# Designed miniproteins, single chains, continued (4), part 28

Each design is a single chain, and the fold is of that chain. pLDDT is the mean over its residues in the fold that is shown.

## One batch from the design tools (miniprotein)

Design m12946
Fold by ESMFold2-Fast:
Structure m12946 (fold): chain A 57 residues (1-57)
Amino acid sequence: SQAEEAFKAFDTDNKGTLPKNFVPFLVKELKLQLDPQQQEELLNPEKFIELYKQATS
């Protein structure tokens, strides 16, 4: 899916998680209106996919 491809594009080191310092970058690039807790959940692949799908629907 597009959400999974987007996550893999950000995870260039193929570690299965994103570094914490990516949070502000991801919020800016995806233009998501998320609270601080949800912003940190973007580092988790399952939550990233869920939030991405909700934002693009």
Scores: mean pLDDT 74

Design m12947
Fold by ESMFold2-Fast:
Structure m12947 (fold): chain A 68 residues (1-68)
Amino acid sequence: MDLIKEAYNRFMDGDYEGSFELLEKAVKLLVDQGREDGAREILNDFIALAEEKGEKETVERLKKLLQE
């Protein structure tokens, strides 16, 4: 949970690279715990946020992470 909050804070601050690093760690932990649905929901939330900001490249990177 804390990793996701920190990723959100970095994302809102424009630190997309730092946000991605934390999201990758959070997604891996959720998948390792068998919570793949939770990982997908979190990634979808960030995709929606990036789409609202008009950050098309960030949207593509997040979608790639979702499909891995």
Scores: mean pLDDT 79

Design m12948
Fold by ESMFold2-Fast:
Structure m12948 (fold): chain A 59 residues (1-59)
Amino acid sequence: MPPEVVEALRAAARGDLETARRHLSRALGVPVTDADLPGLLAGAAESAPELREAVLATL
């Protein structure tokens, strides 16, 4: 998993969704909208079980 995606998941686990959005946009090379953010974070969290519950709790 790219480091920027891991940092996005860590930010989301803390409830910092704006920082998570910025890290995902950087990792994907495309702008992530607020509407797309929950789905992208949930999908990425499937590959990071240690962060999954904390990320989903903030969505």
Scores: mean pLDDT 81

Design m12949
Fold by ESMFold2-Fast:
Structure m12949 (fold): chain A 102 residues (1-102)
Amino acid sequence: SLAELAARLRRLSEEVRANGDAAAEARAEGLRLQREFQARLAAAVREALALPDEEETVERLARLISEVEGVPLEEARREVRRALATQREELEHFARTAAAPP
């Protein structure tokens, strides 16, 4: 799940921070998991944005954010509504490009 990928990324980030050169393998694995996480997140956002009802889009994205970030669902709904109102183009761009590295 995205929550599991986020948890693994946090763990690897801490390992990289703590170990420097000893973390080269963890850094490479972290980059791989980050790409996988971004691709799955972009796909989930794309699916949510394709929904015909704005409230369904809000619920879909809010549940995703709540699971990944561990924030209360109502807080996630507020954040999603704000993002759709102010950053919809950025979300659509992210969904299209799957946050692929250059």
Scores: mean pLDDT 76

Design m12950
Fold by ESMFold2-Fast:
Structure m12950 (fold): chain A 87 residues (1-87)
Amino acid sequence: SMEEIKRLLEEIRELVLEATKDLPAEKQATIELAIDITEQELLKTTDPEEIKKIVEGFIKMLRSQGIPEEKLKEIERLLQKYVELKS
């Protein structure tokens, strides 16, 4: 449902922002902007292959910004639930 989708995206946003707390302010701002863009792209995209590309690109970006692998695995798990829910 749309309610489940919105709740899941809120959980993902919260988890990503929590994972950025120890990063420099400039990296936090970059990641916040990336969350906004990614959320907008995910909400308007219905093609499963394009959704997977958006998810993979977001995880790659977070890894490049220095988010720990333990936190990335949690974020990736929730994003995988999003992919399945939107199938």
Scores: mean pLDDT 85

Design m12951
Fold by ESMFold2-Fast:
Structure m12951 (fold): chain A 97 residues (1-97)
Amino acid sequence: SKAVIYLQEAETALEEGNLNLAAIRLNEAELEVKPLLEEKATPEQKAALTPLKQKADEAEAELAETGKYNPELQRKALQAKLDYLRAALEALGYSVK
């Protein structure tokens, strides 16, 4: 439940342009999701999530290389991470809006 709440708060923060709050909430959601994926996700579910995780990791790497002061790249990285964490929670049977 905490991961779903953090993800919803991150989505709202991102929509409102509060990139710092969105980043904090996505980090909290990831900390909750990571052990759930390790314990409960099947190899097939993990494989299905790999492209979304790769896209999120690539966007974060691009932000790190080109500078943290680019709001467009920061939004792109946050959105990719949001998409990955939402898909991960849905794969685990959680309803995320």
Scores: mean pLDDT 84

Design m12952
Fold by ESMFold2-Fast:
Structure m12952 (fold): chain A 79 residues (1-79)
Amino acid sequence: SEEEKELAEAEKLANSDDPEKQLEGVYRLTELLLHSKSPEIRRRAAELLKKIADEDPSPVVRVNAKSAVEAFGPLVGVE
């Protein structure tokens, strides 16, 4: 699906070596979490955001991902 492609592209951005691209990935994942019509895509976006919050080398990227998970993760059972 197009949303599966968007999820994969967001994950690719989040896994880049550029913090600005990693942050773009966080924003795209947050958009999928909030606006996707697929519960599975929403849940996977939240799980990826949680992984980024826990593991990303950039403190700014981690804080942004953590904020998204704390605010919106509970909507899909992710905290």
Scores: mean pLDDT 86

Design m12953
Fold by ESMFold2-Fast:
Structure m12953 (fold): chain A 82 residues (1-82)
Amino acid sequence: MQEAEQAKQEAQATADEMRELGDKAKKESSKNGPDPKLMLYAHVSYQGAEELERASSGTAEQQRQITDGARQSRELMEKLVK
């Protein structure tokens, strides 16, 4: 049970971070003109946040799997923006 609670907290924290990154990328794209990379980064970040929010209400196994996938996706997106 405590593992499920930790997984839920990690999923929600990661979702918040991904939403913030998406908002930032969208804002930067708007300021300097539409940048396809920033728009793609925002889209993927928002999708990841939605999946994590759904996982927060699921089983511990689902929460862990989604959180791990989201963290990996975030790291890949961070490298693409650089």
Scores: mean pLDDT 69

Design m12954
Fold by ESMFold2-Fast:
Structure m12954 (fold): chain A 72 residues (1-72)
Amino acid sequence: MEKILEEMVDEVEKLRLQAIKEGLSPEDILKRMREKVEELAKKYGIELTDEQINEIIARAGKKVAEKNPFPI
């Protein structure tokens, strides 16, 4: 379980960086991050609560902010 959650966070982080690079709005970035978490949950056959989905998104966003201290 822990390994799957870490892989999900890493994939969402990659998606967020790609979406920022593509010039998407913060709202569109958040939407794509949520869709990616749901896609990965289906791929791994796990059910996530809304709280767990939000935590994965928050953790991915926090890692990006730590690497780039000047968020746009």
Scores: mean pLDDT 73

Design m12955
Fold by ESMFold2-Fast:
Structure m12955 (fold): chain A 86 residues (1-86)
Amino acid sequence: VPLSAVVVVSPETSVEDLEELLAALEKGAAEGLKKLVIYIEEDASPEQLELARRIAEKARELGIEVVEVHSKEELAEVVERVRAEM
C-alpha cells in the first residue's frame, strides 16, 4: 500500500520539526511514501515557508508527488481524494 503523509506549516509548527521531516524524507521514500500533502497557513513565517519549499523540492527529487494547499477546505478535499486512491 503506498504511504501518504500530511504536513501542516503554521505559526505553531516548529522549524526543528520541519528540519527533521526534511531529513527523514529519503527514509520515507525508501519505505514507500508516494504522496506528500503540504498545508501552508497564511501566517507561516518566511523561515517556515523556505523549509516547506525545500521539503517540497526534496520530495519531488525522490519521486514523491507533492500537493500544496493553502486552506483547510483544500486540505480536506485533497485528503479525501488521497483516501479514495488508496
Scores: mean pLDDT 78

Design m12956
Fold by ESMFold2-Fast:
Structure m12956 (fold): chain A 94 residues (1-94)
Amino acid sequence: MLEEFKEYLDKAVEHVKKYLETKDEAYKKKAQEYWDKARELADKLVSEPEEVRIEAKKILGEKLIELGKYLLSKESTPELRAQIEKYEALLKQL
């Protein structure tokens, strides 16, 4: 579960970055698909023991830091801010 959660978040963030770089809607759609899979796993993770939830929070926190660093290296866009808000909201649910 945690390994799949990390994999889906890694792929979601990768495709968000590709979308922001290329403006190709195919990457935006793929990012959303991987995010939706990660969120499904997160819904299961909230019922897991505290140790597992802490690891999930660390994984998601690392992705938030990655997106935040990307924001600082680029002009702030509504799309990038929306992605950060989405990840932050999920972190609060875990």
Scores: mean pLDDT 82

Design m12957
Fold by ESMFold2-Fast:
Structure m12957 (fold): chain A 103 residues (1-103)
Amino acid sequence: SPEERQRRIAALGRLARAVVEWYLGLISPEEAREVLREAEEAGVSRETIEAARAAIENRSLEDAIRTIRLARDEIISLTDDEEKRKSFENGERDQIESLRKNA
């Protein structure tokens, strides 16, 4: 349904943000795990969930970047709006740049 699609898109955005914030030490691992649980309940793909879980467990820049990219790709797959696609791509770039500057 459109409502389920929007819920999944919102959950993907929250998951990508939480992985960045957790890696930067801005949130607790418990808060990051709660966002991961909410993303799983919202129907985020197993591949994206497993990447996020690895990022939380291993605290690696590589796993964090992989999670951001997978989340962005999944969001793009759920939308046909070119302007929204560009917004998501810009968000991914900014998140990855923030991670690299603070790693």
Scores: mean pLDDT 81

Design m12958
Fold by ESMFold2-Fast:
Formats: structure tokens, sequence, C-alpha cells
Structure m12958 (fold): chain A 70 residues (1-70)
């Protein structure tokens, strides 16, 4: 357990050292890719098991992404 937590903290430190090099363009690209992946997953889930809850979740995600771009 402790050895694992030490390794996680070591990796976290390495990531933080690289964080200043992350641009707004990189963050926007990552957010767009995540959105597209989430939409694709929801569309596939709706094909397998259509539900009002999943349809509502898809609509909310779409609206949230549109608002974030405004």
Amino acid sequence: MEAFLEEVRRLDQALLERAPDVTEEDREAAQRELYELQMRILDELLKLEPSAELEAARARLEAQYAAALA
C-alpha cells in the first residue's frame, strides 16, 4: 500500500512539473476529444438499451459542451 502511494505521488510530481507546458489549445483539444468520446459511448448505449435517462444525459452533455464553447 505505502509503496504504491509513494509511486503515485512520484508520478503526480512529474506531471505537475510538466503542467506549465500545457496550453489552452491542448486543453481545448482534450476537452473536445473527451466530449466526442462521451457522445459516442452514449449513442452506442442508446442503441443497446434505449432509455429516457440516457437520452436526457446525452442532451445535458450536448448543452454543457455548447455552453462551454460560448
Scores: mean pLDDT 68

Design m12959
Fold by ESMFold2-Fast:
Structure m12959 (fold): chain A 75 residues (1-75)
Amino acid sequence: SVVEDYIKKAEEAEKKGDNLSAGTYYYMAGLELFKQGKLEEAVEYFNRAAELFKKAGHDFLAKIAEDNAEKAKKA
């Protein structure tokens, strides 16, 4: 599935220490899960993306991921 493909790519990027790519792939997984109505799982991956974006020094991307996690919680 698209979600599984993004998660695998995120895990590979994490193993390489590529926090920006890992965060991006987890964020894409969160968006697909949100689209599928899997809101609790979407929150989990958005939060994981936010942590990785912060580690990569991309605070603005982290805030976007955090905002989408809050939207998923309220949906």
Scores: mean pLDDT 90

Design m12960
Fold by ESMFold2-Fast:
Structure m12960 (fold): chain A 68 residues (1-68)
Amino acid sequence: SEQEEKAAKLIAETFKLSFEKALEALRLALELVDEDPEKAAEELAKRFKIPKNDAARIYAAARNLKES
């Protein structure tokens, strides 16, 4: 969706990721939005090779997008 693409662009700029990687990370975070936040952040960090704190922020962005 256009909202996902816009969010992914912001994530890419914020965390110095490619747009494609940021979009994949956002989409995985959206799939994990109902999971335990700690476990979701760990899975995102492992999958995309990013710091856990960055993964947690991407997860928070996905939760905010889901609520919109």
Scores: mean pLDDT 83

Design m12961
Fold by ESMFold2-Fast:
Structure m12961 (fold): chain A 90 residues (1-90)
Amino acid sequence: SERLKLLEEAAKALREAGEAYAENKKEGIELFNKAAELLKELGLDDKAAEVEEAAKKMAESESSGGKAAQNLMLLRSELEAEALELRAAE
Protein backbone atom coordinates (compact mmCIF):
# COMPACT_ATOMS: atom_id res chain seq x y z
CA SER A 1 0.00 0.00 0.00
CA GLU A 2 1.35 3.42 -0.99
CA ARG A 3 -0.41 5.07 1.97
CA LEU A 4 1.09 2.52 4.38
CA LYS A 5 4.60 3.21 3.05
CA LEU A 6 3.98 6.98 3.24
CA LEU A 7 2.74 6.81 6.84
CA GLU A 8 5.67 4.61 7.94
CA GLU A 9 8.22 6.90 6.22
CA ALA A 10 6.65 10.01 7.81
CA ALA A 11 6.62 8.44 11.29
CA LYS A 12 10.26 7.37 10.86
CA ALA A 13 11.26 10.88 9.73
CA LEU A 14 9.58 12.44 12.79
CA ARG A 15 11.30 9.94 15.11
CA GLU A 16 14.74 10.58 13.56
CA ALA A 17 14.19 14.36 13.74
CA GLY A 18 13.28 14.09 17.44
CA GLU A 19 16.37 12.01 18.18
CA ALA A 20 18.58 14.51 16.30
CA TYR A 21 16.94 17.45 18.14
CA ALA A 22 17.96 15.94 21.51
CA GLU A 23 21.64 16.05 20.43
CA ASN A 24 21.65 19.14 18.17
CA LYS A 25 18.73 21.61 18.18
CA LYS A 26 19.55 23.19 14.80
CA GLU A 27 19.98 19.84 13.00
CA GLY A 28 16.80 18.45 14.58
CA ILE A 29 14.74 21.48 13.51
CA GLU A 30 16.11 21.15 9.95
CA LEU A 31 15.08 17.47 9.88
CA PHE A 32 11.58 18.31 11.20
CA ASN A 33 11.20 20.84 8.35
CA LYS A 34 12.31 18.20 5.82
CA ALA A 35 9.78 15.74 7.29
CA ALA A 36 7.09 18.42 6.84
CA GLU A 37 8.12 18.89 3.18
CA LEU A 38 7.79 15.13 2.64
CA LEU A 39 4.32 15.09 4.22
CA LYS A 40 3.21 18.09 2.12
CA GLU A 41 4.51 16.69 -1.19
CA LEU A 42 2.78 13.37 -0.41
CA GLY A 43 -0.62 15.00 0.31
CA LEU A 44 -0.70 15.13 4.13
CA ASP A 45 -0.95 18.93 4.17
CA ASP A 46 -2.64 19.29 7.59
CA LYS A 47 -0.05 17.11 9.33
CA ALA A 48 2.77 18.90 7.47
CA ALA A 49 1.46 22.28 8.68
CA GLU A 50 1.39 21.02 12.29
CA VAL A 51 5.02 19.83 12.02
CA GLU A 52 6.13 23.15 10.45
CA GLU A 53 4.40 25.19 13.19
CA ALA A 54 5.93 23.01 15.93
CA ALA A 55 9.43 23.28 14.39
CA LYS A 56 9.04 27.08 14.19
CA LYS A 57 8.10 27.28 17.89
CA MET A 58 11.04 25.03 18.82
CA ALA A 59 13.39 27.28 16.82
CA GLU A 60 12.06 30.50 18.43
CA SER A 61 12.04 29.48 22.10
CA GLU A 62 13.18 26.71 24.45
CA SER A 63 10.15 27.49 26.66
CA SER A 64 7.68 26.72 23.82
CA GLY A 65 9.67 23.68 22.67
CA GLY A 66 8.28 21.25 25.24
CA LYS A 67 4.64 21.59 24.17
CA ALA A 68 5.65 21.58 20.49
CA ALA A 69 7.65 18.35 21.00
CA GLN A 70 4.66 16.75 22.78
CA ASN A 71 2.38 17.68 19.85
CA LEU A 72 4.87 16.13 17.39
CA MET A 73 4.96 12.89 19.41
CA LEU A 74 1.14 12.76 19.31
CA LEU A 75 1.26 13.26 15.51
CA ARG A 76 3.81 10.47 15.21
CA SER A 77 1.59 8.15 17.30
CA GLU A 78 -1.37 8.98 15.02
CA LEU A 79 0.67 8.13 11.89
CA GLU A 80 1.91 4.88 13.48
CA ALA A 81 -1.64 3.89 14.50
CA GLU A 82 -2.93 4.49 10.94
CA ALA A 83 -0.05 2.42 9.55
CA LEU A 84 -0.82 -0.47 11.94
CA GLU A 85 -4.52 -0.42 10.94
CA LEU A 86 -3.61 -0.53 7.23
CA ARG A 87 -1.11 -3.35 7.83
CA ALA A 88 -3.74 -5.37 9.76
CA ALA A 89 -6.18 -4.95 6.83
CA GLU A 90 -3.70 -6.67 4.46
Scores: mean pLDDT 76

Design m12962
Fold by ESMFold2-Fast:
Structure m12962 (fold): chain A 73 residues (1-73)
Amino acid sequence: GMQGTDVVELQQLLIDLGFGDDYALDPSSTHFDDSLRAAVRAFQVAAGLGDKIPVDGIAGPETLAALKEYLSK
């Protein structure tokens, strides 16, 4: 699982997309917990990534690329 600064970056990306309030995300936390996994799964569903990758709540390269692309729109 993700840890350290990678978890902080992931939480910040999800908060910037509006998932922070729904999942109680903390951008100061370095822990990949069940709330963060649920937020990642919600993003994977919203982004339609289930057609390309499993919707598992794991922030792999495809999920991170999609997060960055959505923030540029």
Scores: mean pLDDT 72

Design m12963
Fold by ESMFold2-Fast:
Structure m12963 (fold): chain A 84 residues (1-84)
Amino acid sequence: MLDALRARLGGKRVVVLSPEEGEAARALAEAAGAEVVAVARTAEEAVRKALEAGADAVLVGLPPEEVEEAVRLVREAGLEAVVV
């Protein structure tokens, strides 16, 4: 898992989308070599913060049933979506 995240996020500026595990998801992104520019609790907040900060990707740390909608919103904004 971490090696795959390192390949996807290493050297990138990312927003972490995790309403319940924000600090754990942030630590995982930082361990993968990402610069975490913000932590968000909703997909809309994540997109807004990513665009304001000039982030490359959003790390989606949501329950499986919420992932599809969040990924769609992130991609519609022109951002990369990486799911954990």
Scores: mean pLDDT 79

Design m12964
Fold by ESMFold2-Fast:
Structure m12964 (fold): chain A 63 residues (1-63)
Amino acid sequence: SEQDLNSQAVDLATQLTRAIMEGDEKKAREYVAKLKELLKTLTDPSTIRMIESTIKMAEKALA
């Protein structure tokens, strides 16, 4: 369901943020890849915007 996909996206975004805070670049890159795949299936505009912002933040931190 859409709510299940949104929940998965939020959980992955939380895990990504934690990986960035811990300096785990490998885990952070893995979570970015998973979020980008999940983003293709999301339909809720608010969730999409939040996930896109999280990915951009993470990619800046990993640059």
Scores: mean pLDDT 86

Design m12965
Fold by ESMFold2-Fast:
Structure m12965 (fold): chain A 58 residues (1-58)
Amino acid sequence: SITDYLYEIVKKIKEENPDATPLEIAHKAVEEVRKKFDLSEDELVQLYFIAVFIAKEL
């Protein structure tokens, strides 16, 4: 699922960039989702909010 991929990519980006802010991690994660799933901008904005939440909780 898109959410499973988002979780895995957020986790990987955080591991590679331990000092990055949740907003920076979320931005990078959404760009990876954009490349993979060909989603609308509105869908990507929703995923950005989810990615910020995931990055803060990891």
Scores: mean pLDDT 84

Design m12966
Fold by ESMFold2-Fast:
Structure m12966 (fold): chain A 82 residues (1-82)
Amino acid sequence: NAGEEAGRKAAEAAREAGSGEESTRAAGKASVEGEKKGIEGSIAGGSAATAAAMMRTGGASGEESARMAEEAALKGAEGAGE
């Protein structure tokens, strides 16, 4: 559930930031994959969603948004490393 919630949040943020189902799906998938690597779902999802939304708002493509979302999820894991 945590990983699924994280993925859904990332997808929602990407969708709201500016069009492209591919961006939405990619951001969601990146967030869930992060969770599978031992990243806390809430942290991974929040970081990924924020990164995706910002990239899309800045005019980035869906592919770029997905890459940034994955990077943000990994960065979030670093902060959660307790």
Scores: mean pLDDT 60

Design m12967
Fold by ESMFold2-Fast:
Structure m12967 (fold): chain A 83 residues (1-83)
Amino acid sequence: VEEGLKAYKEGNYEQAIKAFEKALEKGDVRAAVMLGWLYYKLQDYEKSAEYFRKAAELARKQGNEKLARVYESMAESFEKLAK
């Protein structure tokens, strides 16, 4: 996740996306959240919602139901913006 955060702070969104996607493949909830916010900044609300739903799924699998509910709410909000 550190490489993705560094690229994101530098405005290198393509590199940030690639780094976060690799972290997400390893089950990193933070990577899914960062991808959600990154696509939100790019105004790609469909992908933003998709990644927040992924974050919710991973958080629930890790036993964190409270975080899963938060990320599900975010996904629903961004799905409405995508219309």
Scores: mean pLDDT 79

Design m12968
Fold by ESMFold2-Fast:
Structure m12968 (fold): chain A 73 residues (1-73)
Amino acid sequence: SDEEIEKKELRLLLLEISIGSIELVIERLRKRAAEHPELRERLEAEIEALEKRREELEEEKRRLEEEIERLKE
């Protein structure tokens, strides 16, 4: 139904925003690690944790996109 598709598309939008926000934070932390070698180890650990969270959200997004495509057919 169109209503079910709209709800899933809204969830997809929220996931895209969350993924984009994490990517921006990772970019800023990478830049900071390059500028501050003394913080590199700590910042790289934070980046790794954020990359794992991004991967989880990207997998959720992929599954949701497949569900939306299935509903449109």
Scores: mean pLDDT 87

Design m12969
Fold by ESMFold2-Fast:
Structure m12969 (fold): chain A 68 residues (1-68)
Amino acid sequence: DPLLEEIERLLREHGVSDDVIDMILSLAKSPDPRSLESIRYLLRKHGVSEETIERILELARKVQLTNR
């Protein structure tokens, strides 16, 4: 999935650990819209910038919409 690959690439470029990347990708695949708030919380907790968080959330939202 090119959207999931872009999320993974962006998170790696910003120094996010593989364990956190795996959690974010699992949340992005979830059909639950509440998972977007969990993604925001985790990325903020791990020091990711708000600009990058919003980009990740945009991509995750597109993943969820495509799988509905």
Scores: mean pLDDT 82

Design m12970
Fold by ESMFold2-Fast:
Structure m12970 (fold): chain A 90 residues (1-90)
Amino acid sequence: SSLSFEELKEIAEEFEEELENDPSEIYKKAKKALEEIEKSVDDEEVIASAKAQLKGIVDAYKEGKISEKEFEEKLKELIEQVKKAAEALK
């Protein structure tokens, strides 16, 4: 069950609003991860997917489903995965 590109865009837009409005450390870390992804990737669908995945990681931490350490590890894993996907498109 994969989300459509349209659904990914909606989630991405919601997450961008959260990043702008929440000054907490969790959103600062997520914003840095997104900035690193955007420097490595120029594909709109890949960026939208990455934003949706970042929102999922942030939501999981806020819901207490993952620890702060797991949150940081998942951010690093996502950045690595997206960079690898970007390299494959070149």
Scores: mean pLDDT 81

Design m12971
Fold by ESMFold2-Fast:
Structure m12971 (fold): chain A 83 residues (1-83)
Amino acid sequence: MTEKNKARALRFLEWLLERFGETDPEKRARIKEKVEKRLENVNSPEEIGEVINETLVEELGPQYRVGDLVTGMLALSDRLPSA
């Protein structure tokens, strides 16, 4: 678990929330906080996408379950600004 990977995961999460049309700032903050806390116990970039996916399903519903989320997150990691 690197701070860089955690920052990239949180930015990817924000991108997903905006793309899904989630505009409630409190709900977005809660989802982000849950993901960040879960990422503290993750030591593999491969598990970051699973953490995001699980949290999105838990907070937004099963319709936000994305099988290729991990691959999508990793593909976006090189496009996110340095943090």
Scores: mean pLDDT 68

Design m12972
Fold by ESMFold2-Fast:
Structure m12972 (fold): chain A 73 residues (1-73)
Amino acid sequence: MSLQELLEQADKLLQETGDLIRNGAPSSEIISKLRELIELLQQLLAAETDPQARQQLEKLIEHLQKLIEELEK
């Protein structure tokens, strides 16, 4: 339950990031939001003991890190 609620919060941060992109916000602002999301997901990963949930969190973190790398280029 708590993990699901935190994942829903992470989805809201992704929606906010998408809104910033649509509004032409600076890459620095978008990267800031993505880093905030990654920090939240890393905390969830550190507390999570279920292998399936850990795998899903690791994939999400990986995708967001790649997005930051693309924005920094």
Scores: mean pLDDT 78

Design m12973
Fold by ESMFold2-Fast:
Structure m12973 (fold): chain A 81 residues (1-81)
Amino acid sequence: MKEILETVLTISAELSEIAAKNNLKSLSDLTDEQIREAAERAKKLTGTKLSLEQLIEAARLLAKGESLLDVAKKLEEEIKK
């Protein structure tokens, strides 16, 4: 839980930074390339065992407005498969 939540928080922070640098008013305005960049930065910063593909999907859900807790729960369910 804690490691996954820290990873999701890091993705959220990186998405917000990229949005701010591009003068975007909403995370939903982020491009697929910007979402991928946020996921790659989060992976590097956290050293998480989660795949880049899993982090990109988490970033996409966060950009669409899903809560940090809901995204963290979805990632935990995917790891158990």
Scores: mean pLDDT 81

Design m12974
Fold by ESMFold2-Fast:
Structure m12974 (fold): chain A 82 residues (1-82)
Amino acid sequence: MELYKSYTEPFKEGKELAEKGKEEKDLELLKEAIKKYKELLEKIKKESEKGNSWPEDYQQYIEEAQKLIEEVEKEIEKLKKE
């Protein structure tokens, strides 16, 4: 899947930042991970609107990015309380 190849590495990079931020309890790394995921989400949305798309793949990636953003936001909230 061509779309999968294009987005796999950005997702991996964001996930690595989120995992490192969680492990090290580093709010800046978690914020950077959210920024990466939000930028990726906007890119996917723009590509899905251009017409030459795999609608099921775009929808799945949008949902995945939104879920990852929510997870990292919850980790940030927990760390701020601790």
Scores: mean pLDDT 73

Design m12975
Fold by ESMFold2-Fast:
Structure m12975 (fold): chain A 93 residues (1-93)
Amino acid sequence: TEEQRRIEEEQQAGDASGEANRYAAKAVAEAAAAKTPEEARRLLQEAIDWLRRQKEKALEEGNEGTARILDGVLAETEERGAAVIAALEARLA
């Protein structure tokens, strides 16, 4: 039962990591293709809010490994998102 729980936890962490990375990458790409900085901010904020909720859920469930991975994806998404918004603002100035 303990070994089975460990396998389930590892699988859940892997699945969550893959999904979060794919979702974040898609959101950043869609933001980069946005026509306005306001549209890009909305798309990025939606992705950041989703990632924060997933991290909170992982922490509530005791999945520290998943929460740590999501924290990394969140930080990277915020950094990439800021660069996208800055580029769009510069293009429209």
Scores: mean pLDDT 80

Design m12976
Fold by ESMFold2-Fast:
Structure m12976 (fold): chain A 79 residues (1-79)
Amino acid sequence: DEVPDLDSMSEESRLMAEAILAALKGDFKKAEELREKIKDELARLLVEAKIYEAQNTEEGREKAKKLLEEAEEIAERLR
């Protein structure tokens, strides 16, 4: 079996965590920059949803809900 590059996987996970933390801190510009570096579509959608949720606006919450529904559909297809 091919073993995935753990170093690359660690970098991807670190980018996700950093982007989510930036969004939670209100640093949406940094969160967006980090999101653009994420190559995995599911991970990118989850970070985008968190950015909108963290903005604490009605429009942001509505967009976050739609992005989470899309992420859930992708996750189900991967199973």
Scores: mean pLDDT 76

Design m12977
Fold by ESMFold2-Fast:
Structure m12977 (fold): chain A 74 residues (1-74)
Amino acid sequence: MEEERRLRLEALREAVAAGGRVLTDAQVATLAEYLGLSPAEEAELRAQGLPLDLDVLREIDPVLAARLEAAEAE
């Protein structure tokens, strides 16, 4: 679990570094649930705005990318 969380965080870091569209509130909630973030951490991400390149993320973590794409439709 710890190593999986580290890989997911590293994938997110690369996708954020690539730049992209700012995630919606629904996408941030989905991301927080996927990574096991606290409500306070989720609120901080929503307040800051998180740009994420879904194409980059899909190459690294296709499961997370698919969940964020599904959440965008909400």
Scores: mean pLDDT 74

Design m12978
Fold by ESMFold2-Fast:
Structure m12978 (fold): chain A 63 residues (1-63)
Amino acid sequence: SLKDVLSKYPLNQEDIELLSKATSKEEVSALLSEAYENARLAGDDERASTLMAAGLLAQEYFK
């Protein structure tokens, strides 16, 4: 499942739950942008970097 793919990354449970709601590449992009912006505003560069990597894998899940 997408949740299993995301769980391979050191993501916060909140980010796993948010991104696992995606049912398409377009939804991954939208939810990733939301989570990424939250990490950026918090100054959490590690979280932002991890979200980008996990987001790319989540997009590939829908190929």
Scores: mean pLDDT 79

Design m12979
Fold by ESMFold2-Fast:
Structure m12979 (fold): chain A 79 residues (1-79)
Amino acid sequence: RLREVAERMAREVYALSREELERLLAEAEAELARATDPTVRAELAFAVEVLRLALEGASREEVVERVLAFAERVAARAA
């Protein structure tokens, strides 16, 4: 289930043009600057990291592994 979600996110990110990725990164960074909830801030900070990795030419598999690592940290914190 987590891998399925991570693969979907990576597929969606890698389907976007460079211009769309840059726009989403700018929007995520602006939203992160305005966010006050710690959980939302953590999620947005991770989204910024994923978008930057995609723009820097990271592989789809690298993005999947980063998403899985983040999800595992969130699950461990919730338990």
Scores: mean pLDDT 74

Design m12980
Fold by ESMFold2-Fast:
Structure m12980 (fold): chain A 68 residues (1-68)
Amino acid sequence: SIADEIVAEAEKKLREVAAEHADDKHKQATLMWEIAAEAQRKLEEAGLSREERRRANRRLGDVIEELL
């Protein structure tokens, strides 16, 4: 689904940023929140059902919690 694609792309970018900026926690956090904000915007614009949006937001949140 488009929700799965948006979350998968965001997860890839979040993991790359966490690895590339492991020595700069401020830059890491800033870039990760920018990626999360863009993913949230795409999910809002995608015309998803409430259930699909909740599942996508949960998956995105789980990745962010894992990396922080």
Scores: mean pLDDT 82

Design m12981
Fold by ESMFold2-Fast:
Structure m12981 (fold): chain A 79 residues (1-79)
Amino acid sequence: MLSEEQRLALAKALAARGFTALAQQIVDNPEITEEQLLQLLSDRLPSLSAAEQATLIAVLRANGLEAIADRLAALAATL
């Protein structure tokens, strides 16, 4: 489970970069696990541009979610 501090910091960073819907889903799910977060982000990844995908991955890395960022980067490479 993500800490509340990490979860809210991630949501704020995502909203600041225009990922408002993702930020809201993270805020609305206080008990979200890293696996659930990865699934949520993976499901949305194909709807994002290459630049938005790169921004999302960078935001995750900046917020200490390196494992999730690495898995999304691998998925993005297959799109």
Scores: mean pLDDT 82

